# Designed miniproteins, single chains, continued (2): the designs that were tried, part 97

Each design is a single chain, and the fold is of that chain. pLDDT is the mean over its residues in the fold that is shown.

## One batch from the design tools (miniprotein)

Design m7374
Fold by ESMFold2-Fast:
Structure m7374 (fold): chain A 69 residues (1-69)
Amino acid sequence: MMEVTKTETVIDVGPDGRITVRVKTTKGDEVEESTREFTGDAPPYRQVLKEEIYDDGTKKILEYSREPL
């Protein structure tokens, strides 16, 4: 069976300049979540990126979206 690592990255930029980056990584029975927060001078938006990483190192983008808030 092909082992696939799935990653889901969500970037939320709030109207107060707060930037939140959430990354969820799923590999077999293991699920890891990380959240990072920082501040910047960017217009508010939400970005979602979903990827699959295969055993041979190949990456496939499943979903990419960016929408203004």
Scores: mean pLDDT 77

Design m7375
Fold by ESMFold2-Fast:
Structure m7375 (fold): chain A 100 residues (1-100)
Amino acid sequence: SPPPPLSTDDQIRRIDALNRTIRSMFDMNRDRFSPSRQQQINQLIRQANDTVDQMQQNGPSPQNLQTLVHIFRQIRDYTRDIPDMQRISDSAVRIGQQMQ
């Protein structure tokens, strides 16, 4: 039989894990970006971490989910030339959308 659907807490933990993977992949590929783009991506990753931390403490809100999806779409747009970062960002967007 198929596994049961993920709980809200499990979905938040999965988004956290994906965001940590995005950070790691960004650090490995940092030299592919201009200094200004590096700052933009670093800021987006920090904003995603802050949003996830808030959701872990207080539960998800529609506003937090919209913010998170917007951030991961922006990361996706900035990382189009790195297929692995695209894939991970797409996964994060999908989970965030499913939670809305």
Scores: mean pLDDT 85

Design m7376
Fold by ESMFold2-Fast:
Structure m7376 (fold): chain A 73 residues (1-73)
Amino acid sequence: VQQLLQQGQQETQQILEQGQQELERLGEQGKKLEGSLGQMGMVMRQGSDLLNQKQQQAQDYLNQTQQQALELS
């Protein structure tokens, strides 16, 4: 049971880490677009969308793992 929860947490962590790395890349891209507020706005939205997507993927996996753990308990 605890092993399944740890696996779910670790995979969730990986997804979030990948999302953070991609956000950092988009942040650097945004800095290069200084003076172009419209393009910076698009990069910021892309970052938000990416984070939201990764967060949903992580949450779905965690929910599945928790449900399995509860069924085994």
Scores: mean pLDDT 72

Design m7377
Fold by ESMFold2-Fast:
Structure m7377 (fold): chain A 90 residues (1-90)
Amino acid sequence: SMEEERSRLLRLLEETHRYLGELIDDPSLSPEQKERVREALNLVNDALVHYLGDHDRETALRLLEKAIELLKSIGIPVPESLEEMLELIK
Protein backbone atom coordinates (compact mmCIF):
# COMPACT_ATOMS: atom_id res chain seq x y z
CA SER A 1 0.00 0.00 0.00
CA MET A 2 1.01 3.66 -0.38
CA GLU A 3 1.06 4.04 3.42
CA GLU A 4 3.37 1.00 3.83
CA GLU A 5 5.74 2.38 1.14
CA ARG A 6 5.73 5.81 2.87
CA SER A 7 6.45 4.19 6.27
CA ARG A 8 9.35 2.16 4.80
CA LEU A 9 10.85 5.23 3.09
CA LEU A 10 10.58 7.30 6.29
CA ARG A 11 12.35 4.52 8.29
CA LEU A 12 15.13 4.35 5.65
CA LEU A 13 15.39 8.16 5.74
CA GLU A 14 15.81 8.05 9.56
CA GLU A 15 18.55 5.39 9.23
CA THR A 16 20.31 7.44 6.50
CA HIS A 17 20.08 10.60 8.69
CA ARG A 18 21.64 8.69 11.61
CA TYR A 19 24.54 7.42 9.50
CA LEU A 20 25.29 10.75 7.78
CA GLY A 21 24.77 12.70 11.03
CA GLU A 22 27.43 10.56 12.75
CA LEU A 23 29.83 11.35 9.87
CA ILE A 24 29.19 15.12 10.21
CA ASP A 25 30.25 14.81 13.89
CA ASP A 26 33.30 12.60 13.07
CA PRO A 27 36.56 14.44 14.01
CA SER A 28 38.53 12.36 11.43
CA LEU A 29 36.62 13.93 8.49
CA SER A 30 37.84 17.18 6.93
CA PRO A 31 35.58 20.27 6.85
CA GLU A 32 35.24 19.76 3.07
CA GLN A 33 34.16 16.11 3.52
CA LYS A 34 31.61 17.20 6.17
CA GLU A 35 30.20 19.83 3.77
CA ARG A 36 29.78 17.14 1.06
CA VAL A 37 28.05 14.82 3.59
CA ARG A 38 25.63 17.68 4.50
CA GLU A 39 24.99 18.22 0.76
CA ALA A 40 24.23 14.48 0.33
CA LEU A 41 21.82 14.59 3.30
CA ASN A 42 20.02 17.61 1.77
CA LEU A 43 19.75 15.77 -1.59
CA VAL A 44 18.16 12.73 0.14
CA ASN A 45 15.67 14.99 1.98
CA ASP A 46 14.81 16.83 -1.27
CA ALA A 47 14.34 13.48 -3.09
CA LEU A 48 11.72 12.34 -0.55
CA VAL A 49 9.90 15.71 -0.75
CA HIS A 50 9.67 15.34 -4.56
CA TYR A 51 8.62 11.67 -4.38
CA LEU A 52 6.11 11.78 -1.51
CA GLY A 53 4.84 15.38 -2.01
CA ASP A 54 4.91 15.87 -5.79
CA HIS A 55 4.86 12.20 -7.00
CA ASP A 56 7.96 13.11 -9.07
CA ARG A 57 9.81 9.78 -9.30
CA GLU A 58 12.25 10.98 -12.00
CA THR A 59 13.51 13.93 -9.91
CA ALA A 60 13.65 11.78 -6.73
CA LEU A 61 15.79 9.11 -8.47
CA ARG A 62 18.14 11.75 -9.94
CA LEU A 63 18.64 13.38 -6.51
CA LEU A 64 19.27 10.02 -4.76
CA GLU A 65 21.76 8.98 -7.48
CA LYS A 66 23.53 12.37 -7.08
CA ALA A 67 23.73 11.82 -3.29
CA ILE A 68 25.25 8.34 -3.83
CA GLU A 69 27.80 9.66 -6.37
CA LEU A 70 28.72 12.52 -4.01
CA LEU A 71 29.44 10.11 -1.10
CA LYS A 72 31.50 7.84 -3.40
CA SER A 73 33.49 10.85 -4.73
CA ILE A 74 34.73 11.66 -1.18
CA GLY A 75 35.46 8.01 -0.28
CA ILE A 76 32.52 7.57 2.10
CA PRO A 77 30.77 4.14 1.98
CA VAL A 78 27.17 4.44 0.78
CA PRO A 79 24.78 3.31 3.57
CA GLU A 80 22.57 0.29 2.73
CA SER A 81 19.50 2.37 3.74
CA LEU A 82 20.19 4.85 0.90
CA GLU A 83 20.66 2.04 -1.67
CA GLU A 84 17.39 0.42 -0.44
CA MET A 85 15.62 3.80 -0.79
CA LEU A 86 16.79 4.07 -4.43
CA GLU A 87 15.59 0.49 -5.20
CA LEU A 88 12.16 1.11 -3.60
CA ILE A 89 11.60 4.25 -5.72
CA LYS A 90 12.81 2.61 -9.00
Scores: mean pLDDT 88

Design m7378
Fold by ESMFold2-Fast:
Structure m7378 (fold): chain A 76 residues (1-76)
Amino acid sequence: MEELLELQGELYTEILNMSSDEKVKKLGLELIRAASEGDTEKVKELAEEIIKLAKPSEEEEKKIKELVEKIIELVK
């Protein structure tokens, strides 16, 4: 449980760092909520939408994807 909260916080921080867009922030919060609910399919969908909208660098995209996969593994 602590590990999930830490990963959620780290992912949200990375999302905030790559975009100041309010829509990206809203999607980030929806992703964190989906992760807390164990909705792995919704987590994947929201992560893809965030990446598409924020258009991060290759390194930022890799970090987001890595954190998302760790969260999915933990909530399965």
Scores: mean pLDDT 80

Design m7379
Fold by ESMFold2-Fast:
Structure m7379 (fold): chain A 74 residues (1-74)
Amino acid sequence: MITSVDSKKIEQLAQQLFDHAEAGDVQGAQQARQQLIDALKLGGVSDDEIKDIIANSGGAKSLAKKAVDALNSK
């Protein structure tokens, strides 16, 4: 069962990714992106779905929503 703790972690990772990107911290952005991918894989999200979420998300809120929706299967 997906918990509020898991959702909070996904939201934090999505926000960190965009915060680092806006600050020009390429290394920090890449690290946050990898941690987000790892968290989604641990939650049972398929590789194809993770690729779609990352590729089609234009902001932290959009990325977090799609990632949490995938984890919860709506």
Scores: mean pLDDT 76

Design m7380
Fold by ESMFold2-Fast:
Structure m7380 (fold): chain A 85 residues (1-85)
Amino acid sequence: KKKVVFADVEIESDGKVSKATAVIEGEDIESLKVGDEGTLTKVEVDKEKKVAKGTLKINGKEYKVTLKNLTVEPKVGDKVKITKV
């Protein structure tokens, strides 16, 4: 059973969209598809490394997420859309 997905994502924060890469982990990871959108329910940002770790809720399920190549700092409540898997 696959428990990790490497994805390209778009993060919407305060109406602005930025691109990032994501490592998404959890149960039923195989159900994730391009176009799926989730909300960050927890996020911890490492400004020096331009990465963030947190929890992403997609289709009622919670996944661990590591966001990389950040150009904008994500926050709780931000929307994350999968653009490539």
Scores: mean pLDDT 82

Design m7381
Fold by ESMFold2-Fast:
Structure m7381 (fold): chain A 87 residues (1-87)
Amino acid sequence: STIEELARRIAHAPTEEEAARLLLEALEKLKLSGEELMELLELAYELETGRPASEVPEEVREKLAKLLEENREKYIEELRQALKEAE
């Protein structure tokens, strides 16, 4: 799936800057929902650490997904600023 492929690219990115750039492109071009963003971050965490992200209660996960969707534009701007500072 697109989310799994993206999670692998982020987890295997050679630098934090490259990982942030891949995440920014996904947010802007793929227009992921809050639920899809949560799935992406959980998969990337599991691939990078080898530890399950599934210890978060489902109710908390649903609330985080809503917050990610409601604040998507804010997260996009924060990533853009971080990448500019890394130049």
Scores: mean pLDDT 73

Design m7382
Fold by ESMFold2-Fast:
Structure m7382 (fold): chain A 80 residues (1-80)
Amino acid sequence: AKEAIELVREAVRNLKQGKASKDDNVAEKLYKEARKKLNKAWELSQQLTDENKRRLIEEAVMYALLGDYEEAEKLSKELE
């Protein structure tokens, strides 16, 4: 669970930095790293037997993908 939560938090940071970046090449790198981290977090959530933790991580990944970074961060903090 902790590894998946940290990956979501790192991905949200990468997405925020990408949006703030004036350099398209830097933004693209950050978005690619964020997607890799969100994919890994999702994979790790599928290995969890705790349905409640799995669902919360899945929701955090979905909110991050939808651009709701505040909700994604809030959910990741509640899980740690």
Scores: mean pLDDT 80

Design m7383
Fold by ESMFold2-Fast:
Structure m7383 (fold): chain A 72 residues (1-72)
Amino acid sequence: MEEAVREAIERAKSLISDPAEAERLAKEIEEGYEAIKKEFSDEEEKERAVKELVEQALGAARQTAALRAAEA
């Protein structure tokens, strides 16, 4: 689970060329994961929530990359 979150952060950073934006997204993913751990005590619910967090984070990274490409 934590490994999947770390892999998602690395993937998101690879999609965003701006280091500051990449760092902000990484922190948002980390904060989201900490919130999930506090909110859910059941491991299955945590796993589902983490999968949703990862999907949303990667979607946000792709959207940011696309917006930057369109502005370039």
Scores: mean pLDDT 76

Design m7384
Fold by ESMFold2-Fast:
Structure m7384 (fold): chain A 64 residues (1-64)
Amino acid sequence: SMQKQVDENAEASRELAAEWARIRAEHADAPQEELDKKLKEVSAKYGKKYGIKGTAPPVPPAPA
């Protein structure tokens, strides 16, 4: 069934967004590169934890 996967992904996305907001708040005075690294690490941890790898609500930085 897709119900558990959908529910788990929705919950993970919500918690990930909250975690990103927390990191941004705590590292508001940090350089953008350091903040980006922190957000990437958290995304990797949540991807590993919930099995989601390509589902990131916020748009990641896209350097040319």
Scores: mean pLDDT 65

Design m7385
Fold by ESMFold2-Fast:
Structure m7385 (fold): chain A 98 residues (1-98)
Amino acid sequence: KPGKITILLKTKELAAVFISKFTEEDKEKVKELLLELKKEGVKTVLIGVGSAEDNSLALTANEIEEKEGLKIYIFGIKSKEEALKLAEKIKKYLEEKK
């Protein structure tokens, strides 16, 4: 069964995504999501992950980052709510920097 993938936040240059549990079955769906975000002008993606059974998420993110120039940051997070709080905080710092 595929894990749940939720877009938490999306701006012109930043997107935040939460994945409650990542499995290899989610690999293609995450790849498609990252490519779509890039087409929409997103430059940086934050991926909060509740759990992952292997390194396939990190490998997929690295491939997209190298080929497409998208910046992808993966971090372990216990819940969707905590992931959203972190994403909002990062968004604020990026907006203040610009």
Scores: mean pLDDT 77

Design m7386
Fold by ESMFold2-Fast:
Structure m7386 (fold): chain A 68 residues (1-68)
Amino acid sequence: MLAEKNKELTKKLNETNDIKEIEEVLEELVKLEEENRDSPLEVQVELGVGILAAAVALTVVRIKEKKK
């Protein structure tokens, strides 16, 4: 279940370029990481990679939006 949710959130991140959607994905990933801090290292690493990817995507989209 947890790994499936992380995979779905990562897929949404790859399919969207909307700042609000990326922010929602990032918040959900951070929440999952906090709830699963006592989980096996593999799960924590996977969540960390997802959070990093979301943060990078958010930064890129924000830069593009500031072109005005």
Scores: mean pLDDT 70

Design m7387
Fold by ESMFold2-Fast:
Structure m7387 (fold): chain A 95 residues (1-95)
Amino acid sequence: SMVEEAEKLVNELAGKIGKAESDEEAEAIMREEKEKHPEYFLILLEYLKETHKAGEKDLEEVLEGYRELAKEGNKAARAAALILEGMLEAERERK
């Protein structure tokens, strides 16, 4: 149920970020949710690593791809980049 709750939260978050009118608004939305629910981001990161057999380097490569698309104005890629970056930052803040 925690994985399902975390997936629901991230899907809702992606929708909010996708509708944001500025990069600053998108970043503020992401930061607020990460501060409220850091545990959900960590659970999803572990689930993502396990289900896709992906390591940190694989996810950093995916993040760079999303960042490139986001620079071209792709709002879905902007949401994906911010969420994945938030997941990786949450893991690093725990070390």
Scores: mean pLDDT 78

Design m7388
Fold by ESMFold2-Fast:
Structure m7388 (fold): chain A 78 residues (1-78)
Amino acid sequence: SSDLERILEEVRERVRERLEKEDLSEEEKEWALDHAMFVARLTAERLLKQGASVEEALEAALRAAEEALELTIKSIKK
């Protein structure tokens, strides 16, 4: 849906901005982005299907993406 794609574009921008500040290789950044976006999509799709607002779905998708990204970065830097 157009709502889902709008949410995912917003999340992608935020994740890319965070990754640009991290001391990671381009391959690690791509992997981290892909994983964060996968989790964001699942979260947003579920909430929208359950009748949540676009704002609620966006906030949840951002939180899920940020949590996934944090774990991925910590794993890489280990």
Scores: mean pLDDT 86

Design m7389
Fold by ESMFold2-Fast:
Structure m7389 (fold): chain A 94 residues (1-94)
Amino acid sequence: SDTLTDVEGAVKSLEEAARRAEKIGDKETAKLAREGAELARKGPEEGEKALKEAAKKALEAMDRAVKIGDREVMNMLVGGAISVVGAMFSLELE
């Protein structure tokens, strides 16, 4: 389903953002991105609440990444957040 595709995209983007953030020494952005990925993974089972929490974690990670200024981490987090929002819309249409 489109929801599963969006969730898979969100998890992948947020996990890649976490790996890059950790590599550049930003452990807190990595933690927030991983928490977002785990919440997004729960989206198909737990519904809108899990996806809203995933979006919140992605936004918190983005706020932190902006202060550090790594463009690739920011781009990955934006991609992850867009996919989480896409999953929320797909879930509402089910």
Scores: mean pLDDT 82

Design m7390
Fold by ESMFold2-Fast:
Structure m7390 (fold): chain A 91 residues (1-91)
Amino acid sequence: MSNEELLKKVLKLVDEIAELSVERAREKDILRQIGLTLRVIGLIIDAVKLAQKLSEEDLQKVLQHIDDLIKRHPEAREALTRLKKELEKIM
């Protein structure tokens, strides 16, 4: 996988985490909300694994994108902050 393809894949996973976290926050059915939570956790694990292969420069781009998403989607703050902390450990 090229460095650009890897970065795009990680950014896509971050976007999916934000989208599912917003969906989870608005979900009224508890079983569906649990299912969305498990999917978000899985995506965080996948994003962290792929991000380990990123350059420091590309990792900084991912962290900046996470901060932007938190501002746009406050409902995703908890999940995105968890992801951010895991990514900061890789640096």
Scores: mean pLDDT 87

Design m7391
Fold by ESMFold2-Fast:
Structure m7391 (fold): chain A 74 residues (1-74)
Amino acid sequence: NADKLAQSYVKAAKLALEGARRHLAEGNVSEARILVDTAERFAKEALSLATTPQIKKDAENVLKEAEELRREIE
């Protein structure tokens, strides 16, 4: 089921985003950037796989949060 795989990617993206925020708060900008890149990649993959509106919305929300955090880093 593509949606189950999409949910796994959403979960992975959220974990990467949490890690990015933590590293950024600690001043580890390079590590935060890598984790933001990872979160964006996983969120985009989730969005491409998702067929249900709820999972699409979750993926879009994580992607937007990652894009916002990237702007704070750059």
Scores: mean pLDDT 86

Design m7392
Fold by ESMFold2-Fast:
Structure m7392 (fold): chain A 66 residues (1-66)
Amino acid sequence: SDEEMAEELAQLTGLSRELARTALDIAKEHGGDPEKSAEALKERHPELSEQQARLAAKAASILLGL
């Protein structure tokens, strides 16, 4: 489920479940493009480091099979 996927991403990245869900949604919107997804995630959540945003974007694309 989307909730289970968000929980897995949160555990892999150290993000909150809510932030992980947002990262998954952004990855879907950008077709699994990790660079565009990381940029969009950072714009919505400027408190995230660039490294955290990139790791979350890449992990989200892998979990989604994109």
Scores: mean pLDDT 84

Design m7393
Fold by ESMFold2-Fast:
Formats: structure tokens, C-alpha cells, sequence
Structure m7393 (fold): chain A 102 residues (1-102)
């Protein structure tokens, strides 16, 4: 059953990449310093904005805009977490494309 096997592989790839990202997100929120360099926050915003433009993702655009009202520490943790999810999603997409092109 090729379709059932494909569904299982897709789910496995998603779980394998999302689980480590979620664990790192928990660590980010736990270990983010109280004082964060504004330049680090700006670099993260720029990276997420570039990713939002590539995907035309309105939710990512709103997240970057909405983060401006949050404290520096919380903003940094939120943006770092968002980048980890974006990178996990990109890795999943790349692996799925490799799987489908074989």
C-alpha cells in the first residue's frame, strides 16, 4: 500500500523535526536573558520578515508587527521560537520533496 506508507513517512518526518524544535522552544522561554540586545531582536525580525515575504504568510507578518509591543526578553523568545518553527517546516518540506522526487 504505497499511499499508506507515504502517509506514515510524512508523519514520521514531521514528528522527527517538530519534536526537537518544540524542546528547543521550551529551553528558549526558560533560558532567555532578562536583558536582550535590541540588535539581536532586530536581526530576528528581519529574518522572519524575509521568510514571511517568501511564503506570503500574513500570520507571520502580523506576528512580527505584534511583537513590537512586547518586552525585549519576551519578544526575543517569541521571535527565536518562530524561527525554529520556520526552520523545522523548511526541513520537513525539503525532505518531503526528496521523498516525492525519488
Amino acid sequence: DPLKKLQQLINEIRLENLKPALEEIDKIWENTPEEVDPKAIEELRKKIEEEAKKKNDERLKQLVEGASGVSGSATYALLQSTLLIIEADKKIEEKLKELLNK
Scores: mean pLDDT 75

Design m7394
Fold by ESMFold2-Fast:
Structure m7394 (fold): chain A 68 residues (1-68)
Amino acid sequence: SALEEEIARILESDGLSREEARRLAREIVALAKQGRAEAFLTRLVIEGRISAESAERIARLLKEAGLI
């Protein structure tokens, strides 16, 4: 989806490979539909897997899509 592609581009900017970014973007969107994305994004930042800025950008996209 366009949302998954946009999230993947943000993740690639944090240094993730295209394949990992696309996989993680799909997981984030799936978790958002379950009301679990905010906790997951917080965990990714704590684990050093993504930046706090990227997590904020992704959360904004999810809010604009009506998923959180």
Scores: mean pLDDT 89

Design m7395
Fold by ESMFold2-Fast:
Structure m7395 (fold): chain A 110 residues (1-110)
Amino acid sequence: SEKEEKIKKLQKLLKEISELHLEFLEAIRNKDREKAIESIERLIEVLKEAAKLFPEYEKELEELIKELEEVKEGIKSGKITDDEELYKKVSEIVSKAVEILEKAIDELEK
């Protein structure tokens, strides 16, 4: 069904978010600035795809995309250099994105 297809797409995006979050954390641990930026850019792409699939959550997802862009600029400019701050900021954004996608799945299953 169309509902089942949307649920499968959301589940795939959730897996991609989790994988990219782990790649980001590893890049920060390894002091790989370029890989950290790449992981954020790919995470932004995944959230943009989610927003296209679920326009009802577009505003919330756009806010998280903006927060990820700000973290990316902070890394590029050297304004954010503390690993703990980077871990916390990106993990909080990822947690909110996961909650939105899980809520979308729950609403589709009702």
Scores: mean pLDDT 86

Design m7396
Fold by ESMFold2-Fast:
Structure m7396 (fold): chain A 68 residues (1-68)
Amino acid sequence: MPVFDESLPGELVVAMVRAELERDAKTLSPEELRARAEQLRATVEAVMRDEALVARIGAVIDEFLARV
């Protein structure tokens, strides 16, 4: 289905979130990584007004944590 809100800026934000979590995964323990991911989720939910983008970033965080 066509999604007009999935623009390059949204994809860039998702890519940046993944890059930060991958970087943190190399230096942090699994417990610290989970705490960092939950903090990042809370920040996104607090500052982002785009519900679709918030949901997508949340899904990326959940997918990343499931792979760790």
Scores: mean pLDDT 71

Design m7397
Fold by ESMFold2-Fast:
Structure m7397 (fold): chain A 117 residues (1-117)
Amino acid sequence: MMSKEEIIKKVEENLEILRDESLEPLARMEAIDTLTRLVIEYPEVLKPYIGEILDALLYVLEHDEDEDVRRRAGEALARLIEELPELLKPYLEEIRERLRATGDPHAEPALAVLESL
């Protein structure tokens, strides 16, 4: 079982990977998958970091030049909203506004889940 310190460190490392636009798309997609899994597995530990993780995923969907990385970010947001709606409740309005503003088709899965809440 991972310690609280190991979980937080892994989130910080993957946020750095995700924010490094010089890295290959595959590395950034793997960072998105890791962040998503850690939030779902350890929501109580990561509650103070949820805003930063959501902001990073939304930033990728809004700005990343790689379509597969944007798609992965959109899928991650949809999964987090579906599995952890109560944890994300304070952020749902901001997420909805930003997803609608982006005009990216990869925002559609997350928007569909939001409409079902």
Scores: mean pLDDT 88

Design m7398
Fold by ESMFold2-Fast:
Structure m7398 (fold): chain A 88 residues (1-88)
Amino acid sequence: MEVEKRQREARLEVEITAGVARIVHAVAETIKRKKNEPEEAEKFEEEMLEKLSKTTGWDVETIRGLLDDEFTEELQKRVAEKIREEAE
């Protein structure tokens, strides 16, 4: 069953991307707290999310949405459903 494997891989990719986005956000919050430079923290987060966008093919806006657990769960369902549909 190739479809189930692809669905697991797609869900895992979304989960990993969400994890990376959360780490990026946590680092940006740490920069903001320790340096008292919110502009530096904002630039760091933006640049890292742009790199993640290029790596995953997801839009920066979608990746920012992954900070929300509900959005992440829904995206995982959507990618799994699409793979099932494309597999006939």
Scores: mean pLDDT 79

Design m7399
Fold by ESMFold2-Fast:
Structure m7399 (fold): chain A 64 residues (1-64)
Amino acid sequence: MQTVTYELDGATVTVTITVDSLEVTISGEITPEARAKAEEIKRVAQLRFQQLREQRERELAAAG
């Protein structure tokens, strides 16, 4: 489990990544700039989540 918090122009973006879930939340003042940055962060988090799933899949294939 990984939790990362980003401060973006008065808003806070919290990203929680596990092998089974990905959650991105925005709190505070949501400006267009904060929203755009949150979307960028979400994209990076999605890539990381996919890597974790691929890793699990490889481990399951190797363990079979």
Scores: mean pLDDT 76

Design m7400
Fold by ESMFold2-Fast:
Structure m7400 (fold): chain A 92 residues (1-92)
Amino acid sequence: KPSLEEVIERLLEEIDEIVAAEDDPAAVANRVASLLLRTIHEHELSPEEAEKVLEVALKHLRELLLEKGFPEAEVERQVAYLEALVRSALAA
């Protein structure tokens, strides 16, 4: 199986592709949330590993959305929404 570092590297590449393909930041947030949940489930990540993956993905997504020219307030809103979605699903 791939290492956690390899899982994170692939995940960040997939986030790059989603951000490049979507012009709606809400659609980006929903697709990234789905990708995160599938990645955590597929690789049977521990709660500690899932937290690390979520933290890295949220930082990367924020940077990409800002680079794409979305307003900071919109980026923070969508990132907060995505984090809440993923954390809610992991707690269930």
Scores: mean pLDDT 85

Design m7401
Fold by ESMFold2-Fast:
Structure m7401 (fold): chain A 71 residues (1-71)
Amino acid sequence: MRAAALERLRTAMAVYPDTADTVLDVGMRVLGIPRAALADPAVRDRAVEAALEHALRLAEQGREYSRQLAE
């Protein structure tokens, strides 16, 4: 599942530049790394994986927390 989701995310990033920028920005924030670190392809791959894991956790927790935080 994770590998398939990662592949779909990478495909979306290739087609939609705004998606690529957003994913990398989230990944940088999650890993606590500077933008310059994205020059390393291995670091960039880790940022994409971190962004995907963060998004999947938010999607799963979002339903529960949205019930508790509903205004």
Scores: mean pLDDT 72

Design m7402
Fold by ESMFold2-Fast:
Structure m7402 (fold): chain A 56 residues (1-56)
Amino acid sequence: DKLYVVNTEKLGKAAEVLGLKDGDIITDAELAALCAAAGFPPEVAVAEISEACEEI
């Protein structure tokens, strides 16, 4: 699994909706699960949001 560092400046409102904090480390699978729980299409939301996070 890929690891991403959450950047709340880049994610903006999405970080608030998903309950993510700046500097959190998440996997692509965890990000997909959070997007699905929030009612977003996981494949589209993960692709867009993961580009806004820094890959470790």
Scores: mean pLDDT 68

Design m7403
Fold by ESMFold2-Fast:
Structure m7403 (fold): chain A 68 residues (1-68)
Amino acid sequence: EELEAEIDRLVKQAEPAIKTAIETGKISLDELIDVLTAYARRRFGPEAADRLREKLKEVADKIIKELN
């Protein structure tokens, strides 16, 4: 319950950075997702990290489709 809300909040906070990585190419999208996933693993555990990674990839795919 609370965990899903925290994961959703992290995804929402990460969206501008993901958008910037995709638009500018200054940051590797894969590295950004890996860093955020590592943070979630430390903060909330491996299950939360897997959930976050899936959601971040989904958001990134949407942004890529919108920009191309």
Scores: mean pLDDT 80

Design m7404
Fold by ESMFold2-Fast:
Structure m7404 (fold): chain A 79 residues (1-79)
Amino acid sequence: MASVEEIKKRLEEEIKALREAGVPEELIEALEEGLEKAEEWSEEEILAFLGELERLAAEWALRQGVATEDARARLAALA
């Protein structure tokens, strides 16, 4: 049901939340590159990317203890 534009908007909001939580700029840059590539991707590919990054970011944030509760809640809602 979600359009590519709706998924991109969600990704942009999640990336902002992660940046505010103090996620390293290297991961943020990778997520932003994914958003740029989303113009070339199918809806299924974008959803697969979203699922992978949410899991990776959540595991990384939990292990490093650098995420705020708000960022963790957004990652959990994304799952």
Scores: mean pLDDT 63

Design m7405
Fold by ESMFold2-Fast:
Structure m7405 (fold): chain A 86 residues (1-86)
Amino acid sequence: ASAIEAELDALLDEIVAAVKAQDREAALAGIEALAKFAVDNNLSLTDVVAKLREKLEASLPSSQQQLIDDLLQLFTDTYNKLLKEK
């Protein structure tokens, strides 16, 4: 795997760990770090959203689907904001 793919996977895993720990501040910081990394490395919004969704849905119960959807929307908003500021 490329260094970019390894770092992307690590950032996704940090977000999942923060959400499981119910650490809201760490989860939000993880989303911002993921969005910055994705924009800086020209990663597709659609591809990163799909990977984040897959990891969150695999790790969290269906009762937390609203939280998953909210985190995916926050990532999308942050990615688009950073892309415009570039």
Scores: mean pLDDT 86

Design m7406
Fold by ESMFold2-Fast:
Structure m7406 (fold): chain A 96 residues (1-96)
Amino acid sequence: SLRERIRALYEELAKLVEEGAPEEEIEKVTEELKELARELWEKEYGEEAAEAALIAIEGTKEIVLLLRRGAPEEEIQKLNQEYLAKAQEPAEKALK
């Protein structure tokens, strides 16, 4: 099922992060996750829910990559706030 495939990709992504895998591998798994997540969330919860989910997935990836590059905490916090702000409107519309 799509849910089982998405769960497997989240588990794979977590393992890649923990093991210090190359950025290219994290990017690849994240793109596969985004594709499946869009299909599932749009079908079950609507377009706005899918948009919010994709913003969250992309934000998590960017934060992980910044952490690996040794970016300062201030930059990581700013990026996190930016992604939370981007997800707010789609998430509110999804809740109606």
Scores: mean pLDDT 81

Design m7407
Fold by ESMFold2-Fast:
Structure m7407 (fold): chain A 89 residues (1-89)
Amino acid sequence: MEMELEQESLKSLALMLISLFERYAPKLSEEEKKKLAEEVAERLAEILKKIENEELREELIKEFAEALLKAGVDKEFVEELVKKIREEV
């Protein structure tokens, strides 16, 4: 129960970071979007390292990538960030 609660808390924290990016990114310049994306990616990777479920990690990475693309971040930059996250987790 305690371990399950911790995993649910980590998922919620990851989703909150993705939501934070989605909220602020549309108001930012292209350079500011990339900087925010990098900061969120770094924090997200640290959370994902603590998530034991591989399918959940992949789901969260995909949600983050979709959020970046919806905000107008270029595909090559998104692919580079996703690769870095995968290499760190």
Scores: mean pLDDT 81

Design m7408
Fold by ESMFold2-Fast:
Structure m7408 (fold): chain A 90 residues (1-90)
Amino acid sequence: SMDLQIKEGMMHLLLGVLIWLIKKGKADAEFAKKVLDKIVELAKEDPSLIPIAIRIVQDLLDTAKKHGQKDIAKLAQQAIDELQKMQASL
């Protein structure tokens, strides 16, 4: 698998791009789903990334809510819930 630094970099890049697209009114739920699924996958491979993933996905959730992106907000909340369950099981 990819090393920890590459995985963390991918999380920041993917979530950052999605947040930027939401702020511009150009995000779609299908792309958001793919990004969030990848973030959860990376966190499953390296649980040390869970705290960073939760923090950035929380920023995504808050941004989606502020911009009326209800579908993306729901997906982000589901990802946070899954990441929190993973963290609690460590």
Scores: mean pLDDT 87

